# Designed miniproteins, single chains, continued (5): the designs that were tried, part 76

Each design is a single chain, and the fold is of that chain. pLDDT is the mean over its residues in the fold that is shown.

## One batch from the design tools (miniprotein)

Design m18634
Fold by ESMFold2-Fast:
Structure m18634 (fold): chain A 96 residues (1-96)
Amino acid sequence: RVVRDALVVLVRIEGEGLTPEQAREIAQRLAELVAEMPGARLITVSIVGNTIHVAVAVDTEARAEELKQRIEELAAELGWTATFEQVSRLPEPIEF
C-alpha cells in the first residue's frame, strides 16, 4: 500500500554499559516489533558506541504514538532510555 505524507519517527536508545550483544538483541526485537505493525516500516537501525539509532516510517500519527509506546516499553524492560528525537513527514510516497 502506497502512502503519501508518511511520518518518520527517529529514536535513540542509550545507556552506559550497553554491550554489543544487548544492542543486537534490542535491534532484533525492534525489527520484529515493526514487522508486526502493518502500517510501519523499518528504515534504518545503527549502533554507535552505547547508542542505538532507529528510523521507522509510519502511515498515521496514531501509529507513531503506538510505536513510541512500544519502543519505550521495550527499552524500559532492559533498563535503558528511549528518546524520540523527531517526527517528520516523508516528501515522497512510501510503500507499506
Scores: mean pLDDT 75

Design m18635
Fold by ESMFold2-Fast:
Structure m18635 (fold): chain A 78 residues (1-78)
Amino acid sequence: MIKVIVAKDEKEAKELMKKYGLDADIYEVEDPEEALEIIKKEKKDLALIGPDAVMAMEISRAVNKEFPDASVKGIGGL
């Protein structure tokens, strides 16, 4: 099971990485489609930053739908 952090900015991403003990690469993404392509290619724990909180929530929903076995943390994650 991979862990995916979804955040609205780099500060939130780094705080979540520290909280969950993750040493993961951070990717800035524009939309859910780009986020899903990165996860498909990397297949490892990672952090995703959307351009704003609304897009970060949309990214989180798309990741939860496409990768139900992934542990999503941060905006829209449980």
Scores: mean pLDDT 81

Design m18636
Fold by ESMFold2-Fast:
Structure m18636 (fold): chain A 99 residues (1-99)
Amino acid sequence: MEERIREISEGLEAGKLDKELLRELLLEYGVPEEILEGLSGRDLALLLQLVLALKNGVPVEKLRESIERLYEQMKKAGVPNAEKVKEALLKLIELMEKK
């Protein structure tokens, strides 16, 4: 893992990245702005984790399974935009596969 990617991942795990920085990093990694609209800082952090996993060669099938598990956990925890987060993550995978 590249040093910068590791530092970003560590900051993400520690919850130290602000919403604006998360948005800038996602745009830098080629995520379309339309996917980022209306997402919270937590949602943007999840998208960044997905982008980093794809960049590191994690299989798409494994990422889809992780998204399904995350969605079920978010639903049980009463997260109000769980469905929107799931849709954003799946759309991101679709667009990155197309690229």
Scores: mean pLDDT 71

Design m18637
Fold by ESMFold2-Fast:
Structure m18637 (fold): chain A 68 residues (1-68)
Amino acid sequence: SEADRLIAEMREVVAELRKDPGNEEARQRALELIRRYNAVYDSLTPEQRAEVDRVTAELERELLRAHA
């Protein structure tokens, strides 16, 4: 599903940002994934949104760390 793809790709980017917080390429991928999630948000089930929101929160924390 689209939710499963988002979760998988977001987890990869979280791992990359944890290894190298200054990775601009990973940061750009993170922002693109967040935009893609926003675009499909209304088409997902509440259960899918809850799962993606959990990974998105982790991704946003790593993005904030990269800018500190």
Scores: mean pLDDT 82

Design m18638
Fold by ESMFold2-Fast:
Structure m18638 (fold): chain A 59 residues (1-59)
Amino acid sequence: MMSGEEFFENALKFYELIASGASESLKRAVVRYIVREAREAGFDVPEVESLEELKELLS
């Protein structure tokens, strides 16, 4: 089972690898994917459009 910190650290690394230099459409899709996975993992996260907002809400 993954902790919240571990989940976000892995999600950030994944986002940086996949979305760095990518189109805005792909970046938004990655953020939406992370939000969905976080909710399925039991984290109470509202829908956000940026990773910065997601990090702030989970701090």
Scores: mean pLDDT 68

Design m18639
Fold by ESMFold2-Fast:
Structure m18639 (fold): chain A 64 residues (1-64)
Amino acid sequence: GERARLAASIAALELGATREQAVKMGDIIAETKGEVTPEELAEKTGISVEAAQRALDLARKALA
């Protein structure tokens, strides 16, 4: 779980997210094990859908 959380948080930061948004995104992806939509992530974190999709893709790769 930790690698997926970190990958998601780093991706969010690289795409211009705040530290708070990046941590929240990583935590949600880790808790759901990637079973969350990019749209739901964007709504919960305030990050763009595109940034949420990239974070999910990287996290899912780490979970596989």
Scores: mean pLDDT 77

Design m18640
Fold by ESMFold2-Fast:
Structure m18640 (fold): chain A 107 residues (1-107)
Amino acid sequence: MEKLEEAIEFARELAEKYGTPEQRELVDKAIEEAKKNKDKIVAVGSADDPEGSLRALRRALEAAKETGIKKIYLVGDGLGDLTPEEMAELQRRMAELGVEIESLGSG
């Protein structure tokens, strides 16, 4: 369960750096609900940090693999700045793990 805790901590870190107060509250609530329901893994992304956003998604995929959870709940925007190769790799890993990403944030 170490990968799940690492993913949660990184989501909080990115929300504190790039999120509004409202987005930070949303992330905290989503983490609490995810811990209670064990139905999703929370990730945070920002267009201001494409590398951090990619790392957040990779950590969430590792947590999904460890826990068997099939949903990543992405708060914010960071997917638009990924290269085609990075997107293709994430899509392959999602397909292999049976994981879906649900995005919440401005497109």
Scores: mean pLDDT 78

Design m18641
Fold by ESMFold2-Fast:
Structure m18641 (fold): chain A 55 residues (1-55)
Amino acid sequence: MTPEERERVRQRMREEAAKPLDELTADFKKYTGLTEEQAREVAEGWREALREALA
């Protein structure tokens, strides 16, 4: 991975981690067809994983 590609991925991860939980939940509902409750649970786990990876 080039330095430019790495910075792009890192920037996208930071933007995703900074999104409101409601926005992440809506994204997961749109792409997965999960219920709102299921999508929120996935969004919470995803956001936590992104924050851990960026730490």
Scores: mean pLDDT 77

Design m18642
Fold by ESMFold2-Fast:
Structure m18642 (fold): chain A 67 residues (1-67)
Amino acid sequence: STELLIEGAKGLKKFGDTAYKQGNYEAAAKYYQGAINLLDKVPESNEEAQKMKKELEAKLAEAKSKI
């Protein structure tokens, strides 16, 4: 379901945030990409998922810039 995809993305985001705080930017990027991939399966009409995806794309770009 859409809700399970969003919850999965939230979990991956938390792992990514933890890795980022530890300076593991490669791991952070992989977790953020995983979260984005889950959100890509959510309908575009879901504004919460679209907002989270934009935040994750920014975080992914930042993590990649530090690799």
Scores: mean pLDDT 89

Design m18643
Fold by ESMFold2-Fast:
Structure m18643 (fold): chain A 55 residues (1-55)
Amino acid sequence: ELSPTARLLVRVGLHEHREHGLPLEEVKRAIRRALQAEGLEDQIDAVLAELERRL
């Protein structure tokens, strides 16, 4: 259901949050911007839900 790009953004976002201490709200903001730039705004809610599921 998630595109390869969306799955990669979940993995990168979790890595930045866990390993580099990036605040979760900044991770979510970066993911929204990246998905919008790629024309994948319809996947934003699913990606953020998957990110939260993996916390």
Scores: mean pLDDT 83

Design m18644
Fold by ESMFold2-Fast:
Structure m18644 (fold): chain A 119 residues (1-119)
Amino acid sequence: LSPHEQGIKEWVEVLKEVTKEALALAKASKSKEEFIEKLREKWREEKDPLKKTAYALILTLVEQSGLSHEELLALLETLLDVLEDPKKNEAALEALGERLAGNLAAELIISAIKAYLNL
């Protein structure tokens, strides 16, 4: 694999790890506000640049989505499924792209997964 292709694989793996942790934080939170606060704390404490960027993207996605806490839980579960097996979840990836159209953070995440699928 080229260095560029390795970079895409590493980035998608980091997005998967961070999305898994974000979903766990969402499940542990009683409200969207509590979830956002916990995500901001994780972003502030994170020292790894790639993970910190991934937390910033998920945080922005959550804040700008307009979704309820229950809808965010469902969205994060779907996103994690897509990140764990993008090839088997291409229809779910397309549905996420349509639902989150205009959310720049979501568009960046979806573009990264599509780049991974083209490797």
Scores: mean pLDDT 87

Design m18645
Fold by ESMFold2-Fast:
Structure m18645 (fold): chain A 96 residues (1-96)
Amino acid sequence: MSPEQVAVQTALLLVGVRVELELMKEKGSVDWDTVRNLIDAVIAALERLIGVTTDPAAKARLEEIKTQLETAKENNASLDDIIKLVDQALAVVMKL
């Protein structure tokens, strides 16, 4: 799989995750088990993308966001904080 294909797949996952989190926020009904599973999916996708990313600045930023997502999951961060991290990851992926 090319780095470009991994980036596209990661972007699609991030968009899907963002939509699900925003819907939970708007409905006021948060399934935290689903949120943790979505964070795990994002972390796994970012890890795959980091492994194929050759731009050192983009790679470092993706590693930073991955660490922040791991910390957010561990500390039961707010839905708003998780959405912000997903948006930050998407911004990096879109520039690849």
Scores: mean pLDDT 87

Design m18646
Fold by ESMFold2-Fast:
Parts: sequence; C-alpha cells; structure tokens
Structure m18646 (fold): chain A 78 residues (1-78)
Amino acid sequence: MESELGREALELARKAVENSLKSDDPLAKEIALGLSRIIAGVAGVELRNKYNPENPTVLSEETREMIDAVIEEAERLL
C-alpha cells in the first residue's frame, strides 16, 4: 500500500496531465513532473523498507511537512 502522500501526489499528477491535455498548458506539465518525482521518492522509501523491514527508512517529520507544503502549492496552481 502506498503512503497517503504518494496517493495524493499521484491524484494531483493525474489532474495536471488532464489539464495539460485540455489546454496544452506547460505549467500543468511541469507540476505533473514535480509530483512524479515526489511519488518516485516515496515509492523508493517503501521499496527499501520492503527489503529491509528490520531497519525501516522513515521519512522525517520535517521531510513529510515539506512534501505536504509542495502538494498544497501544486493544488493551488492546478
């Protein structure tokens, strides 16, 4: 199961792609690319934890708050 952050970023990336297709909007494309990087980062942590369950890599609270702020800003721009 993906983290809540990964799910939110995926939904916003899908919306950005949809908006890009409707208007050929370069900003929506750039937002989709940024969100895809967040998704990849979260998925990478989850994959590492799957292979190292006894020593899990946990996103720090600061990192989670930073990602949350980026998602909130992307929502505002979409």
Scores: mean pLDDT 70

Design m18647
Fold by ESMFold2-Fast:
Structure m18647 (fold): chain A 109 residues (1-109)
Amino acid sequence: DPEAERERFLREMREELEKKQEEIEKQLEEAKKKYDLTPREVGLLELLLRRRLGSPLVREYYRFNGDEEALRAIDEIEPPLVEGMVQIIENDPSLTPEQKELLLKILLS
């Protein structure tokens, strides 16, 4: 039953989104404790984690629907988005060199 399978998939996606939200919150709390992050750095890290953890779920959604064009577009967009985030971190005048190294290490891990 394609409709029942779709409803099951959407339910599973919702459950995975809730798990990813909990994972983001745990990683933010660990980073705050380990690195003494400012509110600005916490906000940037949250955006990076949401993108990194959300991207696989988006890929699974399009894979489930057989949308190969969307999957190719994601593969083409993701590397320049990571590169753009690296540039934002490296060119932020409010971040110390140590804070930049730390955020880049988190982004690229």
Scores: mean pLDDT 68

Design m18648
Fold by ESMFold2-Fast:
Structure m18648 (fold): chain A 61 residues (1-61)
Amino acid sequence: SEPIRPSEEELAKLPSQRARALVRLGGLALVRLSADEVSEAFGLPRADATEAIRFARELAA
């Protein structure tokens, strides 16, 4: 099965456009990664990585 992907309406709750792009690319798999790993892998600020992971965890809960 494909990984569960959040809706565009749910993604709009993220304040950062970069965090939204991260969630679109990584989906709920982001919950298994650290902010440092996501930041390094995608070349994005740690703050945007942290927000994307937090959002993915909230959707997974």
Scores: mean pLDDT 66

Design m18649
Fold by ESMFold2-Fast:
Structure m18649 (fold): chain A 98 residues (1-98)
Amino acid sequence: SLPELTPEQLRELVEFVERETEEFLERVRKLREEGKVSEELYREVEEVVEEIRRLAREALAGRISNAEFLERLRELSRRLGRLYVEMNPDSPLSLAPA
């Protein structure tokens, strides 16, 4: 069983996740502008980031449990990691778990 997050811990996690996903999306946007990422990959990143933002809002509104939020966030974080590897196949990070 996952530990229950306090309301303060949930807010801190949401703020961290929103910052990290925004910074990631901005980096991918720049790579797209440089022609280093396809429109399809960029769109997949946008969709995953939008889903993360939606989950964060649902969690803060109390519409989903902390356990459900953490499980879904873990799945989406793995998806972002796979997309990062696809965009950077020659990067040392492409050989490490995301």
Scores: mean pLDDT 78

Design m18650
Fold by ESMFold2-Fast:
Structure m18650 (fold): chain A 85 residues (1-85)
Amino acid sequence: MTKEQIEQELAKLAAENGIGLAEGLLEHARKGTKEEALKAYKAIKDTAVQMRKLGDLLPAGRKITEEAAKKIEEIAKETKEIAEK
């Protein structure tokens, strides 16, 4: 495999795991207390930040990490709405 292919594969793995974690935390927030929802929101937001930073380490995978970060940020917004109700 080329260096570029390795970076893209790692970006895909990180994206799948990051989105999966965000979706799981959103589900936890829906079934939990407002305090748990606020903590879930912060964790999801931090995951999106780390996903964007991973693009600096994996430049050939940057498009994948940026698209994943946007999806995670959208999940974070839904989680924030649950915490603020």
Scores: mean pLDDT 89

Design m18651
Fold by ESMFold2-Fast:
Structure m18651 (fold): chain A 84 residues (1-84)
Amino acid sequence: SAMDEKKQQLSEQLKAKIEELRAQMDKVLQAIADKAPQSEITALLKKLQSAADEVAELAKQQPPSLEEHITLLSSVAYAKRLAA
């Protein structure tokens, strides 16, 4: 059905954006560990916040399982807290 196609498309987009979010979190943590310039850390944090916002927006567009939804929201909250 059209709803099943949309659900699959949203699931694939969400998975890709979660992977991007994790990669951005790793870049921020590595830059902090390497004592990178504050300007570089600030730029990476801005990218992390944007990635977290994209994941949060996609998560609103489908009724995931409660467990999956809680895991996603926790990851987004952690990323936003790290970016703040």
Scores: mean pLDDT 74

Design m18652
Fold by ESMFold2-Fast:
Structure m18652 (fold): chain A 84 residues (1-84)
Amino acid sequence: GSRQQNLQQAVRQLDQAIRALRDGDVDRAIRLAEQALQNLQRAGPSAQRAIDYVQQAIDALRDGDVGGAIGYLQQARATTRRLI
């Protein structure tokens, strides 16, 4: 897919991950965040800041910090949207 398609798909996956966390589904949120990470990596080096935020969100979820993870996913989403 194009860079723009990869970024748009990542935004949708990040939105779904945030919703999954609000619904209490941590495992689904991690899977969606990992899918967003793959799409951001395909978008190339301009997405590095968004990639870093998604990695921090996944780490926060593994440590049980749901609130911190939501914050990082929101920052990743905002950063990715600025690239579109």
Scores: mean pLDDT 91

Design m18653
Fold by ESMFold2-Fast:
Structure m18653 (fold): chain A 71 residues (1-71)
Amino acid sequence: KSLLEILGDMLSSGDPRDILRAVGFALHNLPGLARLIAQKLGQRYGISDEEARRLVEEGRRLYEKFLKEKS
């Protein structure tokens, strides 16, 4: 399947970095909101605001690649 399976895999990994990527992936069209949510979640997991911003951007780029390549 598609976006839902990719999102589910990231959320089920147990890695907080994958959760932050999932936020960026799911909120790809709302990057400001995605960063805010990821920063709040990152604080809970001991991830810096700078790293949280990078992880959100990685998630957004994964969505862009999915749309362009269908892979």
Scores: mean pLDDT 77

Design m18654
Fold by ESMFold2-Fast:
Structure m18654 (fold): chain A 93 residues (1-93)
Amino acid sequence: MFEKEAEEAGEEALETARAGYEGKGGVGGASAGVSAIGASTSGIIGARQGDPEKGEREARLSAEGAGYAGGEKARKEAEETAREAERMARAGA
């Protein structure tokens, strides 16, 4: 996991969610939401190797992307998961 990959994952998740929101049906939206959550986790993992603050920013971008795809609930779930993962990374768990 690298800082560059964490940043790329966050941006990719946001773009994927936007695309899903604009042209999807129900299944497309769900896929975009899951992708955003996955990227959020990847961002946190990447930050463990270098910069926890950067990982938090990437996770936040991914959570916003999840909001585009799945609405408020998906955004909150992605944000919560990202924050929990970051707490674990910082604690060394």
Scores: mean pLDDT 55

Design m18655
Fold by ESMFold2-Fast:
Structure m18655 (fold): chain A 64 residues (1-64)
Amino acid sequence: MTKEEIEALIEAEDFGIERYKKLLEKVTDPELQKRLQSMIEDAKKTREKLREALEKGEEVVELD
């Protein structure tokens, strides 16, 4: 995976988080709210891992 692909994935996770937050404002069922919150947390964790990969200069494509 290239640096550009990692940056695109971070952007996709940010858009996902925003969408889940909008849905959370409209949903009144506590079970659905909990599921949306879990999805937001998972997206945040994925985003953080991707940001760390960029910061460390990890080339996710090490094919020697």
Scores: mean pLDDT 76

Design m18656
Fold by ESMFold2-Fast:
Structure m18656 (fold): chain A 74 residues (1-74)
Amino acid sequence: SPLEEEKERAEEELTELLREARAAAADRPDLQVRIGRLVQEWLERLEAARTPEEVRAVFEETRKELDALIAQAA
């Protein structure tokens, strides 16, 4: 279904960003805690999403937060 396809794409993209964020925050316990919270929020929001549009919104919000964390680690 379109919803399942969008969830799969979002999960793959966020997993790649998460790997980058974790690598950037390897020596930053404060950022590791924030990444953990984002992952929990992301999983909850993706599970609750009922339309492809909702999945895209979750992806965009989470991507911005992960990008900001990576920038803070640099």
Scores: mean pLDDT 83

Design m18657
Fold by ESMFold2-Fast:
Order: structure tokens, then sequence, then C-alpha cells
Structure m18657 (fold): chain A 80 residues (1-80)
């Protein structure tokens, strides 16, 4: 596994953890804002990794889909 692949897998794992937390835990507005900032940071990390020619397009798309899911879940929680 390349360095870029390892970083993509790390982002994927972190996004999955965020999704699990959003689905299973009652979070305050402040906690939801903190998770939103983390999602934004992970999105920025992904954009930098996407510029590397060795980045797997399939893995990038998978991480993008997970980030979109996390963002949607978080926005739904903010409406509650």
Amino acid sequence: MSEVEKKLEEIKAEVKELIEELETKELSVEELIARLLRIIGLELDLELLKKDPSASEELVKEVEELLEKARKLLLEKLKE
C-alpha cells in the first residue's frame, strides 16, 4: 500500500467513525459544529490527496461518498 493509499484509508476510517458517532450518539450543537469542522478538514485533506497521480480513483470516490453522507447526517442533526 502506497503512502497516498494509507492516507486515503485513514481518512476513510475517520469518516466512518464520524458517521457512526452521528448515527448512535446524541450530540450538542457545539459538538455537531466541532464535527462539521472536522469533516471540512477531511474534505481539504482529500482534495490535496486527489492531486497525487498515484491516488486510486475508486478509493477517492468512496471517501467522497462517505464525506457527503457524513455532511448530510450532520446537517439533519442540526435541524433537530
Scores: mean pLDDT 83

Design m18658
Fold by ESMFold2-Fast:
Structure m18658 (fold): chain A 67 residues (1-67)
Amino acid sequence: TLDAILALKQAINDSSLTAAQKAVLFLKAVEGLSNLEIADIMSVSIATVSKHINIAAAKLGISKASI
């Protein structure tokens, strides 16, 4: 939802996320990129992207379904 995207943008600036976790969450939630596209951009595996999303979502207190 739009509200979830706005909340994620605000949370990314103030969170204790690593640069990689912030990048993955931003690309997924704000840019709407697939895990495959993010994996290509970051030169990591799709599994690594999924792990970063999971950790980022947990740190922000949101469900993965919101991104």
Scores: mean pLDDT 71

Design m18659
Fold by ESMFold2-Fast:
Structure m18659 (fold): chain A 71 residues (1-71)
Amino acid sequence: AAPSPAGEVRVEDLPDGSRRITVRLPASLATAAPETGVKRVTTADGEVLEFEVIEHPDGTRTSVPLPDVEV
C-alpha cells in the first residue's frame, strides 16, 4: 500500500445516519486542526494531533468532545 505520511483517518457510520470521523495528523501538518477538542499524543514518529468529528446527515460537523448543540 502507498504510504500515508499526511496522517490517518478512521470513519464509522452511526445508526442515525451520522458519521464519526477520527483524524490523526502529525503536529507539523495539523494547521487545519480544530482549536478545541484536539488531543496531542506523543508517538514513536513524534507528536501527533488527534481529533474526532461527527458529520451529520445535513453536512454539518461537530467536534468531539464539544456538545452537539454547539455547531
Scores: mean pLDDT 62

Design m18660
Fold by ESMFold2-Fast:
Structure m18660 (fold): chain A 62 residues (1-62)
Amino acid sequence: SDLLVRVAAHDLGVSEATVRRLLALIREGRYDAVLEELRRLGWSEEEAQRLLAGLVDLLKAM
């Protein structure tokens, strides 16, 4: 939902468009691409893996 995307964008410090792009990559099974983008945004490997799990749960809740 739009509300869940907005909350995730705020929590990650990124745009809603970035959250939607990450969710699209997850739908495609491109988890390595999501981890690479989160790492590029400044998250550590451990933080990126935790955030990926949260985004997968977010997608399941939508």
Scores: mean pLDDT 84

Design m18661
Fold by ESMFold2-Fast:
Structure m18661 (fold): chain A 68 residues (1-68)
Amino acid sequence: TPVFTPEQLKEVINRLLEAAKASAETDPEGAKLLADQVITVADYGMKRFPELKEEFEKIKKEAEEIKA
């Protein structure tokens, strides 16, 4: 069984992404670390919940933009 339900995983990943975006200007290093966590969780989500693949892929792209 997955560690998270789809709903819980969406909550976690969205909170991490919001935190990364909020930190991007004031703490770029911390924002990149949070973005790495978002990417990791999104990759997990796409493998475990293929019905949400497009949603997690979009979130992953936003996190990759923070790391650029």
Scores: mean pLDDT 80

Design m18662
Fold by ESMFold2-Fast:
Structure m18662 (fold): chain A 98 residues (1-98)
Amino acid sequence: MALMVFFAISDAAPSSDPEKLREKVKKFLEENGIELVAELSGDASDEELAEAVRRAKEEARRTGRPVAVLVEGNITQEQLDRIKAVFEEPSREVAAEL
């Protein structure tokens, strides 16, 4: 239902290359007409994460376009929980599992 899409890239998984994941995400976003609103490192604070999500949500509502926030690096479970809590379910999974 939401137009927002979140994708987290972690370099801790041996079965997934962060570089390959990033390229895949960008292609997926481009193919689906999703705009990348913010890029955050896993080192970002909870406040910055929540702010980015809030802004992305507003942007999606204002423009009517789907938006995405890309998070890279070591992402804490707390950060992921915050992301999930603050935004409503995306239209589908965004190939982001954690």
Scores: mean pLDDT 60

Design m18663
Fold by ESMFold2-Fast:
Parts: C-alpha cells; sequence; structure tokens
Structure m18663 (fold): chain A 70 residues (1-70)
C-alpha cells in the first residue's frame, strides 16, 4: 500500500487535491469524482474529503491510502 499525504489547510484545497489525485488514479471525470465524493460523505471539511477519497480508492481496487495533513 502506498501512502500519499495531502497538505490541505481548508476544504477547498483538500477537494482540489483529491479531485486531481482521483483523476490520475481512476481516469474518472471531475464531475464523476465530485458525485462520488459527496455520495461517500464529503461535507467540505478536509477530514471528510480524505475519508471519502479513501473509500473511492478502495472501491476501485487501488492500493493507495490518503492522509490529510494541516
Amino acid sequence: MKIIDIKAPTGPVALGKAIKLLQELTGLSEDEILERLYKEGADGTPASIGEATNKILKEYGIDVEVRVIG
């Protein structure tokens, strides 16, 4: 398992970084990623975005875990 640290002092910064990472790893569009993040419980906080990102990665069988820092 590869651990990726996301430095995100705010929800918008966390969201932008999570979208880019998920696009690189899954090939999904920004709109598809946003829909899935909110479905998995992202509420705009860095912590919820990190948790939702990890749920999506596990569902897609991607052996990566995200840690939100800051």
Scores: mean pLDDT 84

Design m18664
Fold by ESMFold2-Fast:
Structure m18664 (fold): chain A 95 residues (1-95)
Amino acid sequence: SADEYVEKGKKDFLLGKYDEALENFKKALELDPNNEKLKEWLESEIEAALAGVSPKLAPEALELFREARRAFEEGDIEKAIELLLEGARILQKKL
């Protein structure tokens, strides 16, 4: 089901497996383009990232998270996911 792919994507994200996370989220969107669980998770993660990132430490990641929020607000869920994962990848490399 679409929800199973959302859960797999979330697990991949927590493990820092951003490429696998993206593929699982894309499969979820293919099955259910308006998946509520994915949208709720995505909005929550974007807002958490924006609240948690210092502009002095990771300005590039912060900009990607701002772009992810804009894409989400415009209804481009796939782009919002891609931008969130790119920002997370930058933060992972700095830790």
Scores: mean pLDDT 87

Design m18665
Fold by ESMFold2-Fast:
Structure m18665 (fold): chain A 81 residues (1-81)
Amino acid sequence: SSMALEKKKEELVEETFKEILEESEFLQKDPELAKRAYEYLKIIAEKAKDLKELEELLEKAKEYLINDDLLGLLEFVRSLL
């Protein structure tokens, strides 16, 4: 069901974001940037057709955020629109 898929997507976003925060001093120092990063991960989840695609897209998003590249993440999200 769509509800079950949505729940699993939310769980994957939360787990990935937690990992990003643990590795990113940049986001740890700026709660507003951390909030924006989380919102971009939610947009990625909405655009992913299934959990496999979401995992692949979240890995790319994680790479941007760990490298302190919030602008790169924004451009990546825009490419999915």
Scores: mean pLDDT 84

Design m18666
Fold by ESMFold2-Fast:
Structure m18666 (fold): chain A 90 residues (1-90)
Amino acid sequence: MKEGAKLGIIALGMAAQAMETLAGNSGLAGLYRTAAVNLGTLAGLSREEIEELIKQGEELAKKMIDEGKSLTEIMQKVTEMLEEAGKIIS
């Protein structure tokens, strides 16, 4: 459960950064960050662990943006990570 939740939080952090930087949508970015906090809380992670995992996701998205990846490419990676997280949780 915790390992799948950690992967999911990183993926949601990536989605938040991509939406904020490439789509200019701070509201949708906030929704992804809220989903990450809720997932981590339900999985029994501390606030500090959740914040660090979100930050890891945001940094991964920043690297992908710097490498010239599109919003679509980043969101495809987010989807793949969330699908993998779901399999680990199940």
Scores: mean pLDDT 86

Design m18667
Fold by ESMFold2-Fast:
Structure m18667 (fold): chain A 73 residues (1-73)
Amino acid sequence: SLEDKLKELEAKRAEVTARLDEIVARYQAMLDAGEVTPEERAAFEAEVQRYHDEGLALDDQIEKLKEEIEKKK
């Protein structure tokens, strides 16, 4: 169903958020230890950007699917 598809997309979005939170927490721990190289910072920024882009794509899909469900009520 459309509602099942919405739940699947929301679960994927939640996973992206959880991964971002984990990445940010890991990077913050490295900053607190005072041992971050320019290469590690660049890798962190690239990884965050990738998950942000994935999250935005999922947000767009979720919004469109919510609108489709609303129109069927």
Scores: mean pLDDT 84

Design m18668
Fold by ESMFold2-Fast:
Structure m18668 (fold): chain A 84 residues (1-84)
Amino acid sequence: MVTSVRVTFRLPVDWDKVKKRLTSNIHTEFPDVGVSFEIIDDTTLIVRFSKPVDPNKVLPILGQPFVVPGFFGSSGSHSASPAP
């Protein structure tokens, strides 16, 4: 069980759009889990959960391709891993 996940993008992104997308994806599977975000740098974000979640379920959700407006032609390239 994890309470935080680090998400790293290959290029700088619009954080408001990224937060909205990640929140939407998480709430699709975990509608009762609160989500907060800590921006570390231009490409790195920590996602924090209000309660412990199964990493085997949440990591695929955070690593799922999504369209970020302002990043042309693709799902943003990113990776997700458990954070300390």
Scores: mean pLDDT 68

